# Designs tried in a protein design run: designed miniproteins, single chains, continued (4). Part 92

Each design is a single chain, and the fold is of that chain. pLDDT is the mean over its residues in the fold that is shown.

## One batch from the design tools (miniprotein)

Design m15188
Fold by ESMFold2-Fast:
Structure m15188 (fold): chain A 75 residues (1-75)
Amino acid sequence: MLEKIGEFNLEAIKLAKEVEEKMKEFSPDVVAEIRRQFTKLLVQMIEDIRNGKISTEEAIERLKKEVEKLLKEAE
């Protein structure tokens, strides 16, 4: 169980770095909103994994998809 959360956290950290690079051209307000939404997604995915509602692999895929949507809406 802890190992699965660790794998999710590593992928989330990698994704966060990619998101920060892509946000370099965005306004501070947009960056702050994307960071808030990303944090909410992280908390939700961790809870869904802990409750057995979603697999770690599905959580990573959903996180990536939702982040891509947030970045696209900011363009």
Scores: mean pLDDT 79

Design m15189
Fold by ESMFold2-Fast:
Structure m15189 (fold): chain A 101 residues (1-101)
Amino acid sequence: SRKEKIKKLLEEYDKKYSEKVEELEKAGKLEEAKKIGEKIFFDIIKKLFEEMDFKELRVAVIFLADFLKREELKEKVLKGELTEEEVRELLKELIEEIEKL
């Protein structure tokens, strides 16, 4: 079930965050905690996107394009000018761009 897969991904995120990030935060290593937390988040979010349908993928790309101030890209997705494959490829590129911030 898709719901079961999503629940498992959220449980995986919670466990990895608790085990790796909380220990660093308690040690006062806030910058290391942030970097590890971001890596865990992006790993889980990429897995979550594999479970998304076309409508949800479009919403994700619109959100990320807005966050990165890619207004022209956001407008193309809103107009429905892109296929599901093109939206999936854009999502991967936008996630990789955010990971590099």
Scores: mean pLDDT 80

Design m15190
Fold by ESMFold2-Fast:
Structure m15190 (fold): chain A 75 residues (1-75)
Amino acid sequence: SVDDLINQQVQRMNDGNNRRVSQMTDNHNTLTQQYLSDGNQDMAQYVQQQRDQSVSQLNQNTQNQIDQVTDDLRR
């Protein structure tokens, strides 16, 4: 059914986004820990803020793509 197709595509898109967010978060967390170990709290905070903004952007882009696919398949 169209519903099954939509559900399958949405699941794949969410899984892909979750993997990208996880990898990006791990990279930023590693960098944050390096700055904290060096006593550079300001840079650690900056990296965390940049991570949060990047995660928000990835989530928004994925939601926009899900909305577009859902609209296209239900028209």
Scores: mean pLDDT 88

Design m15191
Fold by ESMFold2-Fast:
Structure m15191 (fold): chain A 96 residues (1-96)
Amino acid sequence: SEAERAAAILAALKAHPDAAPIVTRPNASKYPNIWDLVDEVVSLDEAEDRGVSSVAELMAALEAMLAQIERVFAPDSPEAKAARAVLAAAKALAEA
């Protein structure tokens, strides 16, 4: 299913070496890390009567998080570079 595919992509991304800086740098409630946002999107989709997390919605959530990271930390920051690497890996997995 689409939800199973999204979950598989998430598991692969959490294990990806380039994801480590993002995963290990959570900001409290104001700036949640990329995985907290993705988990929330998946949970919200699952809570709907026909809620199935889509790969497209997952990609949109990751792109929104990258935009927020770039705005806060700057486009050339290690955080923004890590977020771009994670998003690129996610897109490659979604297209496979």
Scores: mean pLDDT 56

Design m15192
Fold by ESMFold2-Fast:
Structure m15192 (fold): chain A 71 residues (1-71)
Amino acid sequence: MSDEELEKEINESLVLMVRGISKSSGWSDDDIKQLTDLTQNYLDAKAAGDTEKAQQYKQQRDQLLQQIDEE
């Protein structure tokens, strides 16, 4: 439980940081929301030990990042 609470706190801080940086970079609110949601879901699944869901969210996050970078 203590490790799980610490992981969640770190994950929340990382998500907020990513959101702040992305907004400053001029990304769309939709892209920022999708990136932060996928990052949060990946970290939550990883903390819960759900390797299958964590891998799925990681792949979706990586695909979104590739899509945003592809202009």
Scores: mean pLDDT 70

Design m15193
Fold by ESMFold2-Fast:
Structure m15193 (fold): chain A 79 residues (1-79)
Amino acid sequence: AERAVELYREALRLYFEEVKEKFGEEVVEKLLEEEMKILKLKSREELFKYLEEQAAKMSEEEVAVLEAGIAKAEAEKAA
C-alpha cells in the first residue's frame, strides 16, 4: 500500500517537472487549480492528500501500470 503512494508521489513529481520545463509554472498552476475545482478541495495539500489516499487503494495491476508509466517518463528524459 505505501509503495503505491510513493510511486504516485514520484509520478506526480516527474509529471509536474516535465510540464513546468516544457510549458512553464503557469500551466502547472492551472492544472492544479482545475483539479481542485473538480474535486471541490480547498488547498493543494488537500489535493495531494486525496490523490495519495486514492493511490493507497490501487490494485497490484494499477500499481504495475503506474511503475511502467514512470519508467517510460524516465526513458523519455534520457532520450
Scores: mean pLDDT 71

Design m15194
Fold by ESMFold2-Fast:
Structure m15194 (fold): chain A 93 residues (1-93)
Amino acid sequence: SKEEIAEKVAEIIKSHNLTLDELKAIYDAVRNVAKKLGIEVPPVPTTKEGYIEAIKDIILKANDEQLKEIMSAIAETARKLGKDDLAKEIESL
């Protein structure tokens, strides 16, 4: 289910101990894709927990096609941040 995917994404992100700036970069990429796809985006977070919850919220609002683009945005941004293991875990979902 989308709920299971959202929880797994949150768990993967939490396991990699990202900085606030790294989480913001992932969220900004997800937010940009969500806006392009017409998905309602939550207010910009200021905490690590807030960024993770905002990413979950966007995933829960996405359809199957939109979810693929969101997951790709997370993986691509993770790679740009040098977090190849995070990117691979996201792609395995």
Scores: mean pLDDT 86

Design m15195
Fold by ESMFold2-Fast:
Structure m15195 (fold): chain A 60 residues (1-60)
Amino acid sequence: SARDEVLARAREILASDAGAGQRAAAGEVLKAVESGEISGEEGLRLLDRGLAQTAADPPR
């Protein structure tokens, strides 16, 4: 299910050596899905988007 998928992916990112921004994005999505604030599918979309944004780290 989408919920289990996003929870597993977010936890894997948090347990890995991923960058701090990626872990922050994963933690935020994990928290929102775990608390029921958003659906699993919405969490997956936000995780993909958040990881892309935090990996790029916008120039000042």
Scores: mean pLDDT 72

Design m15196
Fold by ESMFold2-Fast:
Structure m15196 (fold): chain A 74 residues (1-74)
Amino acid sequence: VDEAIALLKSIKDQIEDMRLVGRRLTLVFKVPVPVELAQRLSRLPEVEDVLMSGRLLEVVFREESHARRVYEAL
């Protein structure tokens, strides 16, 4: 999860809104989500799925504890 935290913190200034529901972390960006960010997140072993649509990024973690830790670190 430390890599997920580092990746998302590097662009924290571009995050407009965020919501955590169970294993799903939803981030709304001020600009279109960088494709490279979504690709890097999708390669992390703790990440089950990454969905990207315009300014919306949804990261589904394998465990709720991982999602919560990332959310609290942002």
Scores: mean pLDDT 86

Design m15197
Fold by ESMFold2-Fast:
Structure m15197 (fold): chain A 88 residues (1-88)
Amino acid sequence: MLSEEELEREIERALAAMQAAVLAMEKDPEAAREMARELVERAKRAAEAGDRELAQAIVDALRAAAERAAPEVRPIIAEAAREAEEAL
């Protein structure tokens, strides 16, 4: 198991990467598909590890991104948000 110090760094890194991915997803359909898939897998892994806070943060970020996304990428992000929420 990771040390508390290593776990904190991973959570911080995950949140920063998620924020960057969310911003990219709002404008680019190709980036949206790739990053949405990565975020769904990350949410599933967080849920399996018992990290409900990280899993919930990813779901919330995907939901927010879907609301702000261009019409062409919105259904991609909304589907990813649903898949991530099902993992909770």
Scores: mean pLDDT 73

Design m15198
Fold by ESMFold2-Fast:
Structure m15198 (fold): chain A 67 residues (1-67)
Amino acid sequence: REARIQEAIRVGKEVAKELGIPEGAAVAMALAAAGLLSRETARRHARSQGLTDEQIEKAYKLAKEKL
């Protein structure tokens, strides 16, 4: 589990840099893409960080591709 969490965090940081979005939001979407967090919880967190639905969807897809 810890190794998978670390991988998702690494991917989330990469997604944040590529898309220019907050790291916390990107990491939440990466955790959801890895199956470690519900997509609904991750989307709620990302929206609280000011992301649009388009940014959230892009972050999720990019994270899933990198995992």
Scores: mean pLDDT 81

Design m15199
Fold by ESMFold2-Fast:
Structure m15199 (fold): chain A 80 residues (1-80)
Amino acid sequence: MTPSVLTTPLTPEVRRVLLEAIADHPDAEELRQALERARTVTLLRLPDGSGMAILTDEEGRQAGVGLDAEQSARLEEALR
């Protein structure tokens, strides 16, 4: 099964959704700093509805955020 992938520039709306998704994460502050440096976000959706957001900065450094089905759906809507 092929995962669905969507990559977009980091807009204010996408940033807001990602900040909400990481608020309860153990590494929330580190992920917030990665989000501030990020140029693009890539959403990888899995068949079960879960997903992963990959933040990429201008140097190609990446930070991954695991998302449940609800968080993945919210991010997908913000990327449209």
Scores: mean pLDDT 75

Design m15200
Fold by ESMFold2-Fast:
Structure m15200 (fold): chain A 94 residues (1-94)
Amino acid sequence: LSIEERLLRALVRAMREGRDLTVADLARALKISQSSASGLLRMVNKMLGVSTSSFSEEDVLRFISLYTQRPLPASIEEAERLVEEYIREELEES
């Protein structure tokens, strides 16, 4: 799995746990350095047009929609399904 696919799964997990995703949480979840996690957070902020050190559930749902180029998920369960479908399609097309 790419770092971006693992990021999508980490975001869904954070929402299920009712937590905002911070740089430190992202680094731990992806098993990468904090500087690499900061780079990913900057990419997400750029795609969302925001500047934040943690993401709300709404931010995560919007990021998943933008990254996968699919409609905005209505729930955490829908977001999880969308992410898993996207990963499967990418693996089939690779």
Scores: mean pLDDT 76

Design m15201
Fold by ESMFold2-Fast:
Structure m15201 (fold): chain A 99 residues (1-99)
Amino acid sequence: SMKELELLLEKLHIWSQARALLKQGVSEEEINELLKENLKNADEIRKKAIEEFLEKGLEKVEEELRKRAEKYPELAKLLEYVERAVETEDPSVEEEYLA
């Protein structure tokens, strides 16, 4: 359904941002506080995605996204792009840019 796909895409967005922040050394506790602040300005679909992320956590949301990607080709393609972006980001390039 379109509403399920929209919710899953919001969860994917939250998951991708959470993974990027964790890679940068931000704690899961700090990420959860940022998400709670974002609830104040979120629409209904994003609020539901944030609430479910806060309840289930990063690992369970990742499992749901991977499972649902089998049903939604659009989700599968975006999940692959996010995973590729995280894997191909060269830490040495970031260190050279911050120096």
Scores: mean pLDDT 76

Design m15202
Fold by ESMFold2-Fast:
Structure m15202 (fold): chain A 58 residues (1-58)
Amino acid sequence: SEVQRLLDLAEKLLRNADEFEEIAKQSASVPGAQKLGLEFAEAGRINAERARKAAAEL
């Protein structure tokens, strides 16, 4: 179902966000890498919530 696909997408986005957050922590000594990793993590979490809201509207 489209609902299940959106929920699966949300889970993948959250896992990717966690991975970017860990990469950012490991990149604290590189000036731009930590910031970029945290921005990718935030975008992933926002998009995961958007996917969950879309699933709730179906």
Scores: mean pLDDT 85

Design m15203
Fold by ESMFold2-Fast:
Structure m15203 (fold): chain A 93 residues (1-93)
Amino acid sequence: LKEELIRLLEEIDKALKEPDPEEARKRIGELEYRILELILNIPVEKLREAASSGKDLEIEATPEQEELLKAVDKALELVADGKLEEAIKVVEK
């Protein structure tokens, strides 16, 4: 799980270096859905449908899943600031 999350953070760092801002946004959004799929064990298609429909997806996240989501949220902020190595350390804990 953590190794897969680290790989996705590295892909987001690469996507942020994409010269087309619209293409970068699209790639980052897709990668964020993949992270949510890994943590919540909910298919990307279901997450995408909920987002596009504006409907709240009632998901019972475990305390461990909630902590992991918070860690990933912090890691994504660090990657956006160009601090990939710090982002990886946040997820490894």
Scores: mean pLDDT 71

Design m15204
Fold by ESMFold2-Fast:
Structure m15204 (fold): chain A 86 residues (1-86)
Amino acid sequence: GMDEARRLIDEGRLEEALRIARRDRDGVSIRRVGQRAIREGRDDVTIEAGRVLVELGYIEIARDLVRYAERIGRYDVARRIRDIIR
């Protein structure tokens, strides 16, 4: 559940956290994984989080992740996620 994904995020176990959040269809935790991953330079995990959000139909949450990337100056990651939303 939410507590499991949150614990894995806090532990830096982002790929495992993303798998749990995807299983639970927890868009908020998927976005948190993406935000943590981009801060740690793990762009692959952030892009996968964006892809999972789009596949689950959480388009507005995926757009929130794009806005987060733009806010922190990671325009390269923002563009890649925006291309998935298209």
Scores: mean pLDDT 88

Design m15205
Fold by ESMFold2-Fast:
Structure m15205 (fold): chain A 87 residues (1-87)
Amino acid sequence: MEKVEKGLQLAKEAFLLALRGEIDKAITYAKESEKLGVGGTAYYQLARGLALRGEYDKAIEFANKAKELGDQEGADRVLKYIEELKK
């Protein structure tokens, strides 16, 4: 379906934008992806990008949001990764 395909593309872009430090735009893309029905994937991708940028508090926030929307495995992976980096 066109909506899901667009949502998945926005989720991927949210990750890339977070890696570039375009955090507000990355959050906007993740929210638009959520409106299209793929919020779990979108917030996982956003959290992963934020974690790689060192934005740990925001990454934890959005990993927990991904978990609430059904991406438990992705959320747990991001949280474990942050714990390793935060040493």
Scores: mean pLDDT 84

Design m15206
Fold by ESMFold2-Fast:
Structure m15206 (fold): chain A 92 residues (1-92)
Amino acid sequence: MEELEKQLEEAVNDFLSRSREPAQRLYEALQAGDRDGADRALAELQRVYDEFISRLNDIISQSPPGSPVELRAQEIIEKVQADLAGLRALVA
């Protein structure tokens, strides 16, 4: 359990680090009206989100059913999927 909690924390910290630059580029492209730049930044951000969700699913698969780690990982997946859907809507 403690090892899975550490893996979850590491996955979240890695995601926050890796999403920062693509998110900033997306914001800047949207503010500038740069559709091509926004599309490229969103595609990169999508890859970061997909990798993060994959890591969280791996943690869930190793977690005891109903554990706090499983519930937290599921909650984070739901939140980041909603966030990504919102970002896609901004580019469309």
Scores: mean pLDDT 86

Design m15207
Fold by ESMFold2-Fast:
Structure m15207 (fold): chain A 86 residues (1-86)
Amino acid sequence: MVEELRKEAEELIKKLKELGADESDIKQAEDALKGPDEYLPEVVARLKLIIGLITGDEALVEEALEKLGLDEETRERYLKAIERRK
């Protein structure tokens, strides 16, 4: 439901701020949240991707990439980025 997705996105943006994510990433997420309701699932998935990359949560990143429908080459690049984060 739109209301639930919106609340989830807002909570994820708050978590990104707490994790010290780049202001540009946060601004892009906030701007996307102001868009049409049809983009809310994509916004939530992108926020989960960024959080997973920051925290090194490979499972969360894989789930987000699958929901975003990104190609295999792009998926592999993100997974390699996680492995390089200590």
Scores: mean pLDDT 75

Design m15208
Fold by ESMFold2-Fast:
Structure m15208 (fold): chain A 132 residues (1-132)
Amino acid sequence: SKLEELVKKAKELLNKIGDKLFRVRQAIDGRWSLERLLALLQELYDTLKELEKVIEDFIKASTDPEIRELAKKTLENVKKAIDIVQSLIDELEANKDKPLEERYALARQGLDEVEKYLFEAVKNLKKIEELL
């Protein structure tokens, strides 16, 4: 069905997001250049925006109220992750003149918050799959 195809696409995007999160963590722990870290965060942001669109399309295609509410909660968590990644990009660019260690501390904190919201999104998506 259309809903099953959208769930499959959301799962594929979540796997890509997991890979991108791992790469961002490698960049932070390895103290990679700010340019490389920003590029990886931008890739993460772009993939999260693709996931947001897929979940919005899923909500529009869904007629079941319970499935719609779970999808809306999933969307809220994805949007929070997007906002954190955007804020992190902005803060890292604003802090170009600060010591490297301060930039990586900000990035670690932001990444932990992103992972928290994405974990909640994954749990809600799993509940949706159980109802399909």
Scores: mean pLDDT 88

Design m15209
Fold by ESMFold2-Fast:
Structure m15209 (fold): chain A 77 residues (1-77)
Amino acid sequence: MTPLEKALQYAQRAALAAQEGDLEKAEEYIEKAREYASRASPEDQKRAEGAILAAESALAEAKGNHEEALRLRQQAS
């Protein structure tokens, strides 16, 4: 599994954890997604950033921060 594939997998797990209300796991999975993204090529980092921003948006929404969630979704390209 490449760094990009791991980053995308953790970002997806983070979004699911946030939707389930497991904020602590969501934050840990976002951290791991960013760690793996940092090890990827610059082009793959851009792909991973979209997925990570989507996961961070889901976490913000789960915390009740609707304005931050919208901002993060708009940045996910």
Scores: mean pLDDT 85

Design m15210
Fold by ESMFold2-Fast:
Structure m15210 (fold): chain A 91 residues (1-91)
Amino acid sequence: SSEDRILYSVDIEIAEDTTNGEVKEAAESIPGTRVLAVMGDLDKTGIDGETGKPLVRLLVEFDSEEAAEEAKKKLEEKFKGKVTLERIKPR
């Protein structure tokens, strides 16, 4: 890790048949994106307790805020669902 990289929690709304592993692989294919963790089993999907919609939560390190926004657009286009970025402050 570089101290110049930015840590985010990334929530991705998905189709019911999409797995955590598929979303992780998609995110890792994006330049400037490093997936540190997937919140859940790679063969399973999560469900958002508030909306009841399937989602995948990733802990991701981006090279820049611009890289984070580009990754958001690419994931939204690929999975046709809402992507939410939450910046984690390292303090």
Scores: mean pLDDT 74

Design m15211
Fold by ESMFold2-Fast:
Structure m15211 (fold): chain A 65 residues (1-65)
Amino acid sequence: SIEQEANAGMIAMAATAAGIEVLSLIENGEIIINLKADTPELLEEAKKIAEKAKKLGVKIGKLEL
């Protein structure tokens, strides 16, 4: 849906602004955000972003260090 796409875009922008790499936004035709953090500190920030995504109904697939 347009709302899910907009919410996924907001989460992706928040991750990028925090210095977290967005690996992909779509997996097997579904909106699933995959993230990569270069440091343990960024991984903790990515976990906070993942919690916000969950509240917005956006799926997080991978959360890699």
Scores: mean pLDDT 82

Design m15212
Fold by ESMFold2-Fast:
Structure m15212 (fold): chain A 56 residues (1-56)
Amino acid sequence: DIEESLARMFIGIAKSQGWTPEEYAESLVNDAIKKGASKERIERVKKLAELILKVS
């Protein structure tokens, strides 16, 4: 699945930058909330964060 492959790539990038998958996933959700993103956008980011954690 494209989403699973994308999540795996993000995990690799996060680890290369010194992030754990958990920290990276949390930062994505928190960043969206802090920027005042719409509920729809926040849900998209939460879905990506969940996939990152699931694939890690």
Scores: mean pLDDT 77

Design m15213
Fold by ESMFold2-Fast:
Structure m15213 (fold): chain A 55 residues (1-55)
Amino acid sequence: SEREKRIDELVDAFVAAVEAGDYATAMRIAKQAMDELSDEEFDEFVARLHARLAA
């Protein structure tokens, strides 16, 4: 779905920022996700982040 694709885009952008050491950008992306996504979509965003960063 378009919403699922948007969650993946935000996850990819956040992970890229963290791996680059750009924590200011990572924080901005997290805030955008919190503002843009529903509570259910934000839970999915967090779950996908944990999966990506815990590998």
Scores: mean pLDDT 85

Design m15214
Fold by ESMFold2-Fast:
Structure m15214 (fold): chain A 70 residues (1-70)
Amino acid sequence: PLQQQIQDQQSRRRAQSLVNSYISRHPDTPQSVVDLLYRQLYSVYRTNGRVTRDDRRNIRSQIDRYLQQQ
């Protein structure tokens, strides 16, 4: 139980850190895209403990699709 809480907290912090880095480089990113990016990264870290090349491609594809629809 304690170990699970620590891993969840780590996944949240790692996801938020990457989101903050992305926003710093792309300040005009819509909040909807920021929320999508956070959810995708958090899910990936919780499931796999790391972001793979396929995960990066899927996340990028989802962001590109959202930006094209806006």
Scores: mean pLDDT 76

Design m15215
Fold by ESMFold2-Fast:
Structure m15215 (fold): chain A 92 residues (1-92)
Amino acid sequence: MSEQLEKDRKLNREAGKKLYEEAKKAVEEGDVKKAISLSVSSGILFAGSGDSKEGLKYMEDVEKLLLERFPEMKPLFEQARQLAEQNRQLAA
């Protein structure tokens, strides 16, 4: 009886949540590049955990927060969203 796969999924999901919270803090600090990078990494971890829909929502939440503060960053978010969607499709 192996519980390792379930532990790995839980660890990836928890890591994804942690990166999402760090991304939100980066938004508050005005570190746009860090916020985008952490948001994308969070989405990838959630996709790897089988929670790709939740990961995509977290990425969209961070994108929305950053666009409210830095609307000039919209093209970078469109690129990040496309990469996350591609990773979601590959992980599914």
Scores: mean pLDDT 75

Design m15216
Fold by ESMFold2-Fast:
Structure m15216 (fold): chain A 96 residues (1-96)
Amino acid sequence: MEELLKKYREAADNLVAAIEAGDREAFEQARKELHKVMDEISKKLKSKEHQRKIGILDIALDINAVGAWLEGDAESLRRFADGTLEEIEKIVEEEK
């Protein structure tokens, strides 16, 4: 799980950097990587309710990423991505 949380942080950093640079190809690549990491996190969880919560967070994060790209507001996405990580970490702690 720790390696997946690290990959989440790296993908989120890449997504924010792509918005700051206005790099559409980098944005789409980082977005794809975030979806893969979120799916892998979900598959490591035992609870179906926790898996569903990760799925909702993945959808919400993607919507916010697209909004941040359209508005050029990388800071808004950074705050949302950090808050999403905190929620993921809480879910992971509940599985212990």
Scores: mean pLDDT 86

Design m15217
Fold by ESMFold2-Fast:
Structure m15217 (fold): chain A 84 residues (1-84)
Amino acid sequence: DTEQSSEQSSDYSREMMLKHKDPRQVSQQSRDFSLKHLLDRELSEVSSSMSQTNRMNHGDPEDVSSSSRNYSYMKSLYSKMPDP
């Protein structure tokens, strides 16, 4: 299936919210989780794709370093992302 991550992220966030019994966790985590999960999913796909591309195109170490830094930066951003 070729579904968009945005819709899946929204549905997943709602599902997690319903599953959690803690209203405090649900409220805070739901908002933060929605954005973080969206980025995490994107990072996971990018990480997998980028890792594969880097392995196949290991001719340029700077390209690998650049991609790695960019991915690391996004991952750091997602981990330390403040409340919107």
Scores: mean pLDDT 57

Design m15218
Fold by ESMFold2-Fast:
Structure m15218 (fold): chain A 102 residues (1-102)
Amino acid sequence: MEPTPEQLELAEIMVRLAEIGDHDQDGVFTKEDAKGMVEAVTGRKLSDEEIDALMEEADKDKDGVLDREELRVLMIKLALEHPEKVRELLAGAKLENLKPAP
């Protein structure tokens, strides 16, 4: 399935946030880093089976960690599998306190 431009943009934003949170600034993301990001986006805790499946699809060179491009693929997969959660996140990014006055 081909990701929408909005899903691609969200994936890039999430990768940028991960890079800011990368304390070592080495451009490598562990399973724990990926799990934390997915849990933040989906709003729920992941099972080891769920994160392992996502890592298997994203970690194409099978080195057990994700580089920036592999992380981007993971975020795109997440957006495709959880479109409602992506919509909730994007809706939440709108000022929740901005109520349209009549």
Scores: mean pLDDT 64

Design m15219
Fold by ESMFold2-Fast:
Structure m15219 (fold): chain A 112 residues (1-112)
Amino acid sequence: GPVETRELPLTPDADGFASAAVRVDNGKTRVTIEVAPDAPEAKVTISAQTDGVTAKVIRSDGPDKEEKTVKAGETAEFTLKPGDRLEIEATGNGTILISVEGGVARVTVEKE
């Protein structure tokens, strides 16, 4: 199908939180989270809702590529340093919740 790309700037509010919900409607959804190079360290929480969605989280900012699968009903937390990047490959049907605390992050959503 056609690829749709959207950018969501997640700047923390006065309480230090910003969040986005990404819907996965059969097919592949790719989400990229990047922390600004001059921003503080950010805590990123990825939650897969209990509707048959699965998120594969890929971290490639270290010496080795790390991958973690977040299944429906599960939550995973990541600490991203300034300039770090996190990629999420979501499949199935449901919603992925993304929460960012502390840093300024750019979120890009690509749907296939």
Scores: mean pLDDT 74

Design m15220
Fold by ESMFold2-Fast:
Structure m15220 (fold): chain A 97 residues (1-97)
Amino acid sequence: MEEKIKELEKELKELEKKLREAVENGDVEEAEKLAKEAAKKIKELLRLKKIASEEEIEFEAKKLYAYVVTAARAKKEGLPDEEATERLRAVHEELKK
């Protein structure tokens, strides 16, 4: 179990780098693909750690996906940082419902 947790954490670190590159390039399609993969891995990691409920696990996965995709779209549209931050805040509030 511990070795699986470490492997997932390593894979998530590599995905974080790729996600940052996709977001910076405004590559929404690549960001969506990578965010889905990262969301799947974060759910597996949280389940293995046994420290979160299924509801909390699903929320963290949805939050990660929504934030990454929203950031990539904002970058593609050339939005100022202030407007990109506002969109991320709106997404966070919507996910709470």
Scores: mean pLDDT 77

Design m15221
Fold by ESMFold2-Fast:
Structure m15221 (fold): chain A 70 residues (1-70)
Amino acid sequence: SKVETLLKELEEASKKAYEEMKSETKDGILKGIGYTLRAVGLAYELGLLGYGEEASKIARSHGLKINMPS
């Protein structure tokens, strides 16, 4: 389903954001920012579909805090 695909993409983006930033290199930080922006966009799309709490939980489990509109 679209929701399952978005949740999987959010998990991947969140993992990559954390892993890149964890490197503490300039290149890693820049890549981490890119993945963080991707994760935020995916989480907001999931929020519009009624899955904002699940999206927030997935991002948080990988070290990202995303403020979801209710």
Scores: mean pLDDT 81

